# Designs tried in a protein design run: designed miniproteins, single chains, continued (4). Part 58

Each design is a single chain, and the fold is of that chain. pLDDT is the mean over its residues in the fold that is shown.

## One batch from the design tools (miniprotein)

Design m14125
Fold by ESMFold2-Fast:
Structure m14125 (fold): chain A 82 residues (1-82)
Amino acid sequence: SRMETLIEGLRHGIRVLEAALTTLPPDSPLRARLEALIAELRELIRRIEAGELSPEEAEERLRELDARAVALGEELVAYLAA
């Protein structure tokens, strides 16, 4: 189903982000922001599984979180290039 596909994608994304966290130094200024993004992705899964969101609402929330992930990635690249 559409919701099952979303949950599978979210779980995969969380695993990728958690793997990225293991490569960051403990004092990285971006660690807390990445941890916050992972927490919000987990909350999105919880809300979907609880039936609190329509597929449309879930997809919109995912687009918002995807935009934040892109911005965080750009900040990481900029930080490393500085």
Scores: mean pLDDT 80

Design m14126
Fold by ESMFold2-Fast:
Structure m14126 (fold): chain A 57 residues (1-57)
Amino acid sequence: ASKEEIAAAVKAALDLVKSSPSAVPDKEAIREELKKQGFSEEAIKAALKAVEETVEN
């Protein structure tokens, strides 16, 4: 995946996390949403990694 696509996927995943701040986001649910938005597997993996790093400090 391109760096631009990865950045977009990361932003989309973090936006999903911000929509549910009171609950730990299910990374599988985030993966499925990014898949539906048309992101590649590489971009989705990068986004999930960013979510894991950001959630719960």
Scores: mean pLDDT 73

Design m14127
Fold by ESMFold2-Fast:
Structure m14127 (fold): chain A 74 residues (1-74)
Amino acid sequence: SQQSQDYLQLGKKYMLQGDYEKAIEHYKKSLEIDPNNYQSWLNLGAVYQKMGKDEEAKEYFEKAHRILREQGLE
C-alpha cells in the first residue's frame, strides 16, 4: 500500500541521517501495514547490520528473500 511505502521512505530518510532508532521504527510501521513489503525487511536488515547486530540482520534478510521467492519476484 502507499502508506506502507511512505513509512519505508521515512525509514530511509532517517537511515541516511544516521538515526537508526527512528529508521527501525518507521520500517516496522511499514511492515505492520504490509508484512510482505520485502524492501522494508531488506532495509531493516541493513540497519541492524550497520548497528553490528549481524544475527538479527541475517534473519531480516532471509525473511525478505523468502517473500521475494513466494511472490515470484526473484
Scores: mean pLDDT 87

Design m14128
Fold by ESMFold2-Fast:
Structure m14128 (fold): chain A 69 residues (1-69)
Amino acid sequence: TDEELRKKLMEEVRRLGELIVELRKQGKDEEAEEFGKRGEEILRKAEETGDYEKALEEVRKLIEEVEEF
């Protein structure tokens, strides 16, 4: 359901936030800011459309990009 998708989305968002903090600790502040903006845009769009399933997929994709960086 949308409620379970939203819970999973918030778990992934928390993980993304932790990775972004780690980038800042490594002195990658500009990259951390760009990844943070992309995460915020995904959340904004999810709130506008109610498409939490798509948002969850997009956040997971973004997390993979951050981990590879």
Scores: mean pLDDT 84

Design m14129
Fold by ESMFold2-Fast:
Structure m14129 (fold): chain A 78 residues (1-78)
Amino acid sequence: SSAIEEKAKELEEKAKEALEKAREAIRNGDFQTAVEYLSEAGRLIKELSKYDEKKAKELEKEAQELLREMLQRAHRQA
């Protein structure tokens, strides 16, 4: 169904936007904002999994990589 495909695309786009905002916050040392956007991305990815499980898993891995980068940067600033 094209309606399911459009919903999956919308959720993917929103999740990617949240992940990019998280990445920018991490680069700026704003770890509180980064956690907020990673949480939003996680919610969107969970919803996306109902429409496209494979794409949701790909974005989940990206979110986990960003979380690891955030923790490494936070450790270096401590």
Scores: mean pLDDT 87

Design m14130
Fold by ESMFold2-Fast:
Structure m14130 (fold): chain A 94 residues (1-94)
Amino acid sequence: DEGLSLYLEGKKDEARKVFEEAAAKGDPRAYYLLGKIYLDEGQYEKAVEYFEKAIELNPNLPEAYRLLSIAYERLGQTEKAEEYRKKADELEKS
């Protein structure tokens, strides 16, 4: 999609705006992609917020749980990181 193309081209600010518009329209994938952008930029608290929204809208996204675990690990929240890693593994086995 156009947002993903912008992200792959390194136009992260433009990609973010496209995903923000898609998220406003209820696209759970847009929240996941926003989380990835914030994680890549080292904005771990923002990444957590967006991955949690993605999971809330679509709880069957093992990739979102894995990246949420990584974001919590970067924040030093080891217990939360382990919880979400375990949830990702559980979803991938079922």
Scores: mean pLDDT 81

Design m14131
Fold by ESMFold2-Fast:
Structure m14131 (fold): chain A 74 residues (1-74)
Amino acid sequence: LAERYERLGREYERRGDFRLAGRHYRRAGEEYEKRGDLERAAEYFQRSARAYVRAGDFRLAIESGKRSQELRLS
């Protein structure tokens, strides 16, 4: 499931749909976190944050960025 969300995030990012890219990257981060892959989870929350910044969704960008930072400190 994580790999599906990762691929969808990349697809939407390439198409310039940064809001949907951010959403799918966040879902990928959540699925990697559930697997205990905290390094990949942090990576995809960070990618989600960057996509949300490009979409102008600063609240969601801050939320995803904080989750990435928390996972890297764990």
Scores: mean pLDDT 86

Design m14132
Fold by ESMFold2-Fast:
Structure m14132 (fold): chain A 58 residues (1-58)
Amino acid sequence: MLTAEQLLKQGEEYAKQGDFGKANELYGEALALARKEGDEELYKRVVEAQEKLDELIA
């Protein structure tokens, strides 16, 4: 089972490969887990990754 941190890292790898759909899916899962765990630092990192992805594809 993947941790929120591992989901964030995998999402970043897919984004680097140009698979933005998979990256966005993994970021969403990482965000949900970070919220559940109360990890505000990780939550912020995932949000920043999503914002960068959105800027790149918009």
Scores: mean pLDDT 80

Design m14133
Fold by ESMFold2-Fast:
Structure m14133 (fold): chain A 88 residues (1-88)
Amino acid sequence: DRARELLREGERLFEEGKLEEAKALYEEALELAKKAGDVALEAEALRNLGRVYEAQGKLEEAERLYREARALEADLTAVEDAVRRVLA
């Protein structure tokens, strides 16, 4: 999965302090996740972009990205909980 490979490469670049390079890879991973309909991967890419903006001191952009990721994760968690309750 190219999107997951981009997230792994971005994480390495982020750990090295290469924030703009990490951002570019996370943005590409986000677009691939959206095209694939992979909501969990989309949320992960948004969280990673938020971390980049936070590290750059762009707190408003980071907050927006974290809110978008949390909304997607809440939807995913609600679906998982509903399935678990029905099948229990």
Scores: mean pLDDT 80

Design m14134
Fold by ESMFold2-Fast:
Structure m14134 (fold): chain A 86 residues (1-86)
Amino acid sequence: MTVVLTFKNMTVEQLTGQALRAIGLGLDGYEVEIKIEGDTLTITLRGLSQEEVDALLKEAEELKKRGAEVTIEREGDRITITVTMP
């Protein structure tokens, strides 16, 4: 499965932290694409298992509990998770 993570309204610290995490996943052998546009970070992850997808969905729920706005959309084999920071 493919997961697209879009983080909006990020501080420079938040953007740097998430970008470094994404780079770490690429170093661990995941297929990762990173795009930064202003305060928006988009990370595309390919070749994920259902277990890995479920872990990302759980992380999104934790961010929602911390005050972020989270939307999840499914289009076939692609899941888009959009997180807007408070």
Scores: mean pLDDT 79

Design m14135
Fold by ESMFold2-Fast:
Structure m14135 (fold): chain A 58 residues (1-58)
Amino acid sequence: SEKVEKARQLLEEASKIDDVDETIRKVNEALRLLKESGDEEAFEEGERLATKIVIDKL
């Protein structure tokens, strides 16, 4: 799914930036795309990765 691929790219970008606010924006956009994709497994994996990315910035 293009939405899953774009979401994964956004999460990768979020992991590389130091700005917490920008990280949160990219993570939220990625999770929105994953939800819209209807791929529940991809959403769960993305949610776990997003949580780790955000925690690593705190």
Scores: mean pLDDT 84

Design m14136
Fold by ESMFold2-Fast:
Structure m14136 (fold): chain A 84 residues (1-84)
Amino acid sequence: LEEVFERERAEAEKRFDEINKLIDELMKTVSPETAKDLKAIKEDVEKGNFLAAEIRAAVGLTVARNKGDEKEAEALSKVLDAIR
């Protein structure tokens, strides 16, 4: 069933590309602190550790919301939604 592995690989690559593109775009517009969090999330995604990426995004989102950083919160929320 080579076709099953080919399909799963293509789907994984597409998902990685979409998440990485989103993170790269957001890193250009956010604070250096949030960009550091986004870079770490990107590294977790590249390693296939989506649970770690989700936790990091959720924690960062909570911190941004508590600080009233709407732009940072929006960026982290978009990344969290893309991972979920």
Scores: mean pLDDT 78

Design m14137
Fold by ESMFold2-Fast:
Structure m14137 (fold): chain A 79 residues (1-79)
Amino acid sequence: MGVEYYLQGIKLERQQDFKGAGRYFAKAGEIFEQEKRYDTAAKMYRLAAFNYDRAGDQAESAAMRAKAEAMAAKAEAAA
């Protein structure tokens, strides 16, 4: 479930494995997106983008920011 990936992301972030944290937050975002929990998915993709940025993975960070904006727009439309 998305929560397990989120918790693993937090653990990796504390260990300063920013690339690993980014991957797990991105997986959490994908799960919440599939569940149509778009606001939560947007938050997960923003966490992924932040961690990829800290890892120096600018392309992955930009892709995750775009996914977060798309999810935020879907959450707004659903409200």
Scores: mean pLDDT 86

Design m14138
Fold by ESMFold2-Fast:
Structure m14138 (fold): chain A 66 residues (1-66)
Amino acid sequence: SSGFQNLVTEVRTLLEQGKDEEALSLVERAIELRPELREQILQEGKKLAKELNNEEFLKKIEELEK
């Protein structure tokens, strides 16, 4: 489905613009709307953080895994 790919694209775009707080809020909102995708969303968030060398965003995603 297009929904998950659109989420990944929007998170990437926000991170590339330095809008880490907006990217985190989008991730949190997506998990609230689709809790069944929580693990997939968090895994992709960590992958994006590592690909973009964004250590701060990686730490924020890891905090959401608690």
Scores: mean pLDDT 84

Design m14139
Fold by ESMFold2-Fast:
Structure m14139 (fold): chain A 79 residues (1-79)
Amino acid sequence: SGITAQDAANLAADIASGAISAAEAARQLRLAAEEQEARGRTASAATLRAMADVLEEAAAGAPLADVEARLRAIAEAGA
């Protein structure tokens, strides 16, 4: 199953609250992308990698409010 816009919003909220770091979230999305690719789900893997790229930017100091909007847009485009 693909990532939804609600999943993206929940992830952004967890990062904003400190429940997970942006760097750790990016790492988990990279692992999920590898699992999707191993299953032949290349479109889902590409969506997860694009979300991981945004979270790596957040770990480097990108504003968290922009992160939610970008994650939601990627999730919607990947659906």
Scores: mean pLDDT 81

Design m14140
Fold by ESMFold2-Fast:
Structure m14140 (fold): chain A 59 residues (1-59)
Amino acid sequence: MAQEEVERGLEEVELAFKVALEKEIDLEEAREFLGEEEVERAIEVGKRIRKRFEESAAR
């Protein structure tokens, strides 16, 4: 596996984690590094993680 693919995968996971924690994100830099599609996917994943956290806290 190419090192660049691994680094992009890790950045996507980190972005999803930051979205889940509602941290400030530089979306322009993220899109330049990962690409628009990958950023949209990471945001959706982060929102799903956040929803699960909220559901767990309510129970």
Scores: mean pLDDT 74

Design m14141
Fold by ESMFold2-Fast:
Structure m14141 (fold): chain A 65 residues (1-65)
Amino acid sequence: MELLEKGIEALKAGNYEEAVKYFQKAVDEGDISAYLPLAEAARKAGKVNLAGEAFEKWIDFTKKA
């Protein structure tokens, strides 16, 4: 939960690589809600493949919940 908040703060500050790092840790800990901001941060950092994968996982998990 705190990792998600730190990621959002980094994203707002324009630190996209740092935001990706925090959101990646959040999803690794099972926080499904972090996939959507991970996709956005990855897209802004130019990591298009990671952004697409994270967004697809967000959709898959939320459709099954």
Scores: mean pLDDT 80

Design m14142
Fold by ESMFold2-Fast:
Parts: sequence; structure tokens; C-alpha cells
Structure m14142 (fold): chain A 55 residues (1-55)
Amino acid sequence: SSAVQARKEEEERRMTDLRDKLVQEALTVSPELAERVARAAEEARQIQLDYIEKQ
């Protein structure tokens, strides 16, 4: 439905902004942490999109 699509687009924008901020902050600590944060963010994105898809 169009409502599901609109919610996916909104969540994608929000998660992209949050991911970029977290990765940039993690990079000031270590590249290893930044890599872990990026992976965790991608995992969270998949979970969120799957959740919206099921609604």
C-alpha cells in the first residue's frame, strides 16, 4: 500500500541520517568501532523495514 511505502521512505531517511552521525562519531574513536556501528545500523534497518512490511 502507499501508506507502507511512505513509512518505509520516512524511516529510510531517518535511519540514514542517524547512521551517518553515529558512524562519524565512531570514527573519532576508531575505524573498528565505525565498522561495527555501520554493521549494526544495517541490521537495524533490515529489522525495521521487515517490521513495516508485516504491518
Scores: mean pLDDT 80

Design m14143
Fold by ESMFold2-Fast:
Structure m14143 (fold): chain A 80 residues (1-80)
Amino acid sequence: SMEEEEKKRGLEFAEEIKKLAESTKTEEEIEELKKELEEKIKEAEKTIKESKSEEERKKAEKEIEEAKLILEAVEEHYKL
C-alpha cells in the first residue's frame, strides 16, 4: 500500500539523516544542510497550497514534519 511505502521511505530517510548529522563536522556543511531542509519545507508548503490531490498534500505534510524534526536535531546537536 502507499502508506507502507511512505513509512518505509520515511524510516530510510530518517536513518540517512541521523548518520549525516553524526558525521557532519564543519559549520559550512551544517549551514548547507539547514538551507536544503528549509527549501524542502517551502516546496512542500507550496505543494499543500497548490495541489488538488489529497495524496500529494498528505505526502507534503509528512515531508514538512520530517524536515522540521531533522532541523531541530541538527540545531540541538550543533547549538546553532
Scores: mean pLDDT 72

Design m14144
Fold by ESMFold2-Fast:
Structure m14144 (fold): chain A 55 residues (1-55)
Amino acid sequence: SSLAERVRTLDDDVAGLRETIERMRAEGADPDLIAGLETVLDRLERERDRLRSEL
């Protein structure tokens, strides 16, 4: 279904963003940039969980 595909895409996006955040922390990136990415991650996880509840 389109919902299952959307959830799969969001799972991939969440995984990729988590890897990016971990890399940025390891590289000593600006904490404000990391905080911005954490906000995006939270939104993606909430959307994924919302769509998953519709399955």
Scores: mean pLDDT 86

Design m14145
Fold by ESMFold2-Fast:
Structure m14145 (fold): chain A 81 residues (1-81)
Amino acid sequence: SMALEAEVLVALALMALGIEKTTGVDPEWLAEQLRKLAEKAEELGALELAELLRKAAEAAEKGDIEEAERLLLEAERLVLA
């Protein structure tokens, strides 16, 4: 189902965030992963999720990992509602 696929995309995004928080040196890699996941969300028609993932990617690109995490937790709330 689209809901399950959306949940998987958020789980992958949170995993990517966890890797970056552990390694601490490649916010550009995190931004790239989040942009790819946003594209997949858009393909699924999950437009609100795609927007949250794009905003998280922009935050990661700027090195604002705290804002990226906040946006991904909001995305998790959206798909688990």
Scores: mean pLDDT 86

Design m14146
Fold by ESMFold2-Fast:
Structure m14146 (fold): chain A 65 residues (1-65)
Amino acid sequence: ITSKVGLEIRVVGLGIEAGLEVKVEWRDGELVVTLAEGDPEKVAALAEAIKAEGDRAGFKVRIEE
């Protein structure tokens, strides 16, 4: 069980490791993650990793570009 803050820290960390800017916001119990434009392969891999962290933490996650 991961706290909201713990999930945010993990998601931001994944963005830093991928070299992509990410913004995170909570809306109605859902974590909305905005990804900067980048290499489509890296963006897709990061999006999958973020979704996996959300699923593991028990929170809904939405990815926006």
Scores: mean pLDDT 78

Design m14148
Fold by ESMFold2-Fast:
Structure m14148 (fold): chain A 69 residues (1-69)
Amino acid sequence: SEKLKEALKIIIEGLKNKDEEKVKEGAKLLGEALDQDPEEIYKKLLEAIEKGEEELLIELAEEALEQLE
């Protein structure tokens, strides 16, 4: 749960700062926390960013963090 919170925080920070390396790092940590493929997570994040859905991704990640608190 703590690792999941940290992963989401890193992803949110990367998205807000448009830091691709940070988003990739967060996706890797999220994959480890969920026992899922980090590359698939990163790919889904990139697809949403390409569609201009960065703000929606941030909102969803913040909502997920709220549920974990």
Scores: mean pLDDT 81

Design m14149
Fold by ESMFold2-Fast:
Structure m14149 (fold): chain A 65 residues (1-65)
Amino acid sequence: SDGERNAEAALRAGEAGDATAAAVAAWQLKKYGLGDPELAERGVRAGQAGDAREAGRLAKEAAEA
């Protein structure tokens, strides 16, 4: 699904330390309604704060919710 692909992209970005890419993937989950919007927003904020791994984790939780 599109949500699974965006969550996977966020996790890969998180593992690579790319906080910007992780934030963008989490934002796409929120924009397209592909998961929990509150968890996706928290993922965006984590990525904007430079916490790539936390952004990826929250994006996965959002998609699974």
Scores: mean pLDDT 83

Design m14150
Fold by ESMFold2-Fast:
Structure m14150 (fold): chain A 71 residues (1-71)
Amino acid sequence: SAEEEKRLAVEYWTRQLRAAGASEETIREAVELIRKAIEAEAAGDKEALAEALERFERLALPVLERAAARR
């Protein structure tokens, strides 16, 4: 179900971003984008899905790369 997919994705990305040192604000925004992506996919809204995933990548990638660079 979309609700189960959202729960698992939220748990996964919250853990990954927090481990990478993301702020609570960044985690909240990234998680909201993942929820929107899953809802858009369930609704068959290809444009909304692509937009949510693109925004998520722009938000999450710099945080993950900065964490990798600290090693």
Scores: mean pLDDT 85

Design m14151
Fold by ESMFold2-Fast:
Structure m14151 (fold): chain A 50 residues (1-50)
Amino acid sequence: VPEEELEREVREAMILMLESVGKIALSNTKDPEKRKELEKEIKERLEKLR
């Protein structure tokens, strides 16, 4: 089904985008507590997409 292929491609793109944006956000976060919370959020979102 074409929908299955589109879903996989969109998911892969979302994972790449989230990883890139997450890395930028983490590098701009100086507070270690906030960084830990942000890292957890990114990981949970990535697990949801995979």
Scores: mean pLDDT 77

Design m14152
Fold by ESMFold2-Fast:
Structure m14152 (fold): chain A 68 residues (1-68)
Amino acid sequence: MARAEELFEEGLRAFKEGKYEEAARYFEEAARIAPSARTYAYLGAAYHKLGKDEEAAEYFVKAEALAG
């Protein structure tokens, strides 16, 4: 539990600092350990900020699927 949460928090910190590549890596690792709508939504947001619209769309779809 704690590791996925720690990685998500590191991703949030990087995202807030505008380090979108770093944020995406942390969110991706967190999602690998514990998939969640929230983590996929932030992955989508990070990829969108990087101009990777295809990857962003894929993660937003995953986030919606988990959110119900």
Scores: mean pLDDT 84

Design m14153
Fold by ESMFold2-Fast:
Order: structure tokens, then C-alpha cells, then sequence
Structure m14153 (fold): chain A 58 residues (1-58)
């Protein structure tokens, strides 16, 4: 359904944003950016897992 696709796209967006923040934090030595990136990656993974579960029920 549409909900699964929306969660997948949102999860991918969070992963890309998180990876970007981790990379920026590594280049600048900013630990807060690394932590923010890690949280976004975790949230993105959760959204993708939820989307995958819903796709199997379609």
C-alpha cells in the first residue's frame, strides 16, 4: 500500500541525511554531528523495516 512506500522513502531520506552528518562530523571532528547522524540512521532503518513488513502484507 501507499503507507509502505511512504515509510520506505522517508527511511531512505533519514539514512542519507544521517550518513551526510556522520561524514561531516568526521571531517570537522564534531562529535555532536556524528551523534545526530547516528540517530537519523537508526530512525531510517526502523522506517525501512516497518515498510518491508507492510509490503509483505500487501
Amino acid sequence: GKKAHQLLLKGIGYLLSGIGLEFEGELTGDKSLKEEGEKLIEEGKKLIEEADKLIEEE
Scores: mean pLDDT 81

Design m14154
Fold by ESMFold2-Fast:
Structure m14154 (fold): chain A 70 residues (1-70)
Amino acid sequence: LEDRILELLYERGPLTAREIAEALGVSQSTVRRTLRRLEAQGLVESFRVGDTTYYSLGPKALAARLRAER
């Protein structure tokens, strides 16, 4: 699930937890739990726009993707 969230954020981000849950066919609670772990690892960043929280790839995850593209 973590890898699928990172891929989705790379392709479409930033996204809300609800959008990620809908795209991957999993519950929002599962997505939020996974996002909290990814944030703790520095792979995902959260930010608020108005009353909505969005998630995007952190610099660590983006750097890893750039390496993997070769």
Scores: mean pLDDT 75

Design m14155
Fold by ESMFold2-Fast:
Structure m14155 (fold): chain A 82 residues (1-82)
Amino acid sequence: NATRYAVAAYLAIIGADVALSLGNREEAKRWLEVALDFTEKAAKLGDKESALKIAQMVYETARRAGDEELAKRAEELIEKLK
């Protein structure tokens, strides 16, 4: 179910935000990697609207975490989904 992957991605973003609030950028980057993977799966299963919204959140959080590579991957997914 695409919706379940979208929900899982959103929960992973929450994990990243908690890690950043604790000053743990490496943990935040690991959570964002998981979030992007689930977002890609949601998009592949047809939930493009949720995937686009979540990819934008991954992009913003990756930028805050200093993960330029992950931010670029999220940006590429955003372009693909619009």
Scores: mean pLDDT 86

Design m14156
Fold by ESMFold2-Fast:
Structure m14156 (fold): chain A 83 residues (1-83)
Amino acid sequence: MMEEIRRKLEEAERALREALEALKAGRYDEAIRLAEEARRLAREAARLAREAGDEEAALEAELLEGLAGIVLGVARLLKRKSE
């Protein structure tokens, strides 16, 4: 379980970094998809961390989910304005 939590957190961090790079490149559809992936992975990590009683991992996951949500919101807004 602990190894699975860490793996999902690392995957969420990678997806978030890729989402930010796509956002910087003006690839809003890619940024949206990657940010949604990061949020999904972070939510799953948060659930597993809570079940395991790992408060630090749960906090890290919740922060990643929040950051991915911000990136997703920005990407959606910029895509809408470019329509």
Scores: mean pLDDT 86

Design m14157
Fold by ESMFold2-Fast:
Structure m14157 (fold): chain A 84 residues (1-84)
Amino acid sequence: MEAEARRLIEEAEELIEKAEEALKAGNYAEAARLAQEAGGLAMKALELAQTPELVARAIGAVIRAIGIAFEAHLKDPSVDPTVK
């Protein structure tokens, strides 16, 4: 469980970094897609996390992913933050 939770968090954090770079580049559709994928992984990690550290990291990743997806939607309203 712990190894899986940590792996999912690390993968989510990598996707969040890529999503933030896509957002800065003006690639709002890609930023939203990466953020949605990261959010899903972080939520899965939260279900599996058994330590306060992993729970905090997973929650942080979910919050960051949601923020990126909404920012992408605000800058390009054609981008649905909930789609795929």
Scores: mean pLDDT 81

Design m14158
Fold by ESMFold2-Fast:
Structure m14158 (fold): chain A 62 residues (1-62)
Amino acid sequence: MSVEELLKEAQEYYEKKEYEKAAEVLEELIKQYPDDESLLGALAALYRKAGKEEKAKELLEK
């Protein structure tokens, strides 16, 4: 699967307000690109929208 396909899938979940599923897709992508600041920021934003601020904080403090 390409990076663009995974980002598209995450965006579709986001539009459906399925933030937890969108975050799971970005978690898979971050395993491949752990130092990508834009992906980390996007995942943190999704955690916050899902009400998981603690997870967002842990992700950004690495």
Scores: mean pLDDT 78

Design m14159
Fold by ESMFold2-Fast:
Structure m14159 (fold): chain A 111 residues (1-111)
Amino acid sequence: TPAKEFALKVVKEIKELYEQGVSPEEIYKKAVEKIENAEELSDRMKHYMISALRIFQLALERNDYAGGIAALETLKTEVENDASLTAEEKEVLSTFLDELIKYLKELLEKS
């Protein structure tokens, strides 16, 4: 779906910017701007994605990958239990969260 392709593209860009040495705060600002301007995303999806990006930013800034993973897993449970989200929105958000969790796990293993 266009929303899923957009979510995966945002994750890819976040990884590339971080590996290039761009600050977590600057990565957050750039990703939030793209999400806010994305017509393919509902307001509910934007809320969860921005919340996930804030958790991700703080995990990177604090080198608290384990805490970031736990917070994103909690957010994923909230997404799964949100009756206001469609099945398709839940799939896109779960995919987005899983990719961020996977990247934090990779960083934790290298630490």
Scores: mean pLDDT 90

Design m14160
Fold by ESMFold2-Fast:
Structure m14160 (fold): chain A 78 residues (1-78)
Amino acid sequence: MKIKITDKLTGFSIVVEEETTIAEFIEKIKKESKASEKEINELVAMLEALDPDGKMTVGEFVERVKDATDVFSFERIE
């Protein structure tokens, strides 16, 4: 199943597989994002603070934070 993650601050959105790790998600953001280096670094720091090991899946991340964060919105697709 895919998840669309939108950064409410920048309006940037990315679609990832639910099984993608936070480490892989960070690499994808760095590769595909057209945001400034500052914005990317702030987003990465936030993700690393939540999962320092980068081993959590995006699906697990969404389940833990979906009701607790004003920074991201999440949409499950398929």
Scores: mean pLDDT 73

Design m14161
Fold by ESMFold2-Fast:
Structure m14161 (fold): chain A 67 residues (1-67)
Amino acid sequence: SEELEKEIDAIINDPSLSVEEQVKRLVDLMEKHNLSTRERTRVLVRFAEKHGISGRELTNLLVKARK
């Protein structure tokens, strides 16, 4: 979990990545580690808080990340 938290932190704090690119990388990371719905929600809430993103905007980004 500590190693996973470091990977998440690296993505959300990477200034070279756009917000959409960060979301795609987080989705890929969550799928790679087969995270539960509870853990995925925790990761996404942390991301939204870091960027000041509303729940609606986060939902839009997640839809785009699947394409």
Scores: mean pLDDT 80

Design m14162
Fold by ESMFold2-Fast:
Structure m14162 (fold): chain A 107 residues (1-107)
Amino acid sequence: GAKEAAIEAGIAAGVAAVAGGAARASGSASEEVVKYALEAAHHAGEAALAALAGDAEKAREHAEKAKEYAKKAKEAAEKDGTEGGKAAAKAAEAAAEGAEEAARAAE
């Protein structure tokens, strides 16, 4: 149901934040990949919290931002070529997808 979708989106956002942090800690991923991946994780988490609170409009706004930053992270990771950057971008994309589903379920 809607609550389960919000919880799963929150978990995916947490995984994306950890992956972004790991990429930063490795020192090999570009600042651009790290920045966009962490922004996507942040907005995905905010979308999950809004969805859990029943605020579908706010959840949608944050899910849209998460999707935008996940796209930027993916583009930056493709140029960067690091394994950490690619992992962070992939986790950010999964978090953005989860946020979109949580926002949709909250309607």
Scores: mean pLDDT 88

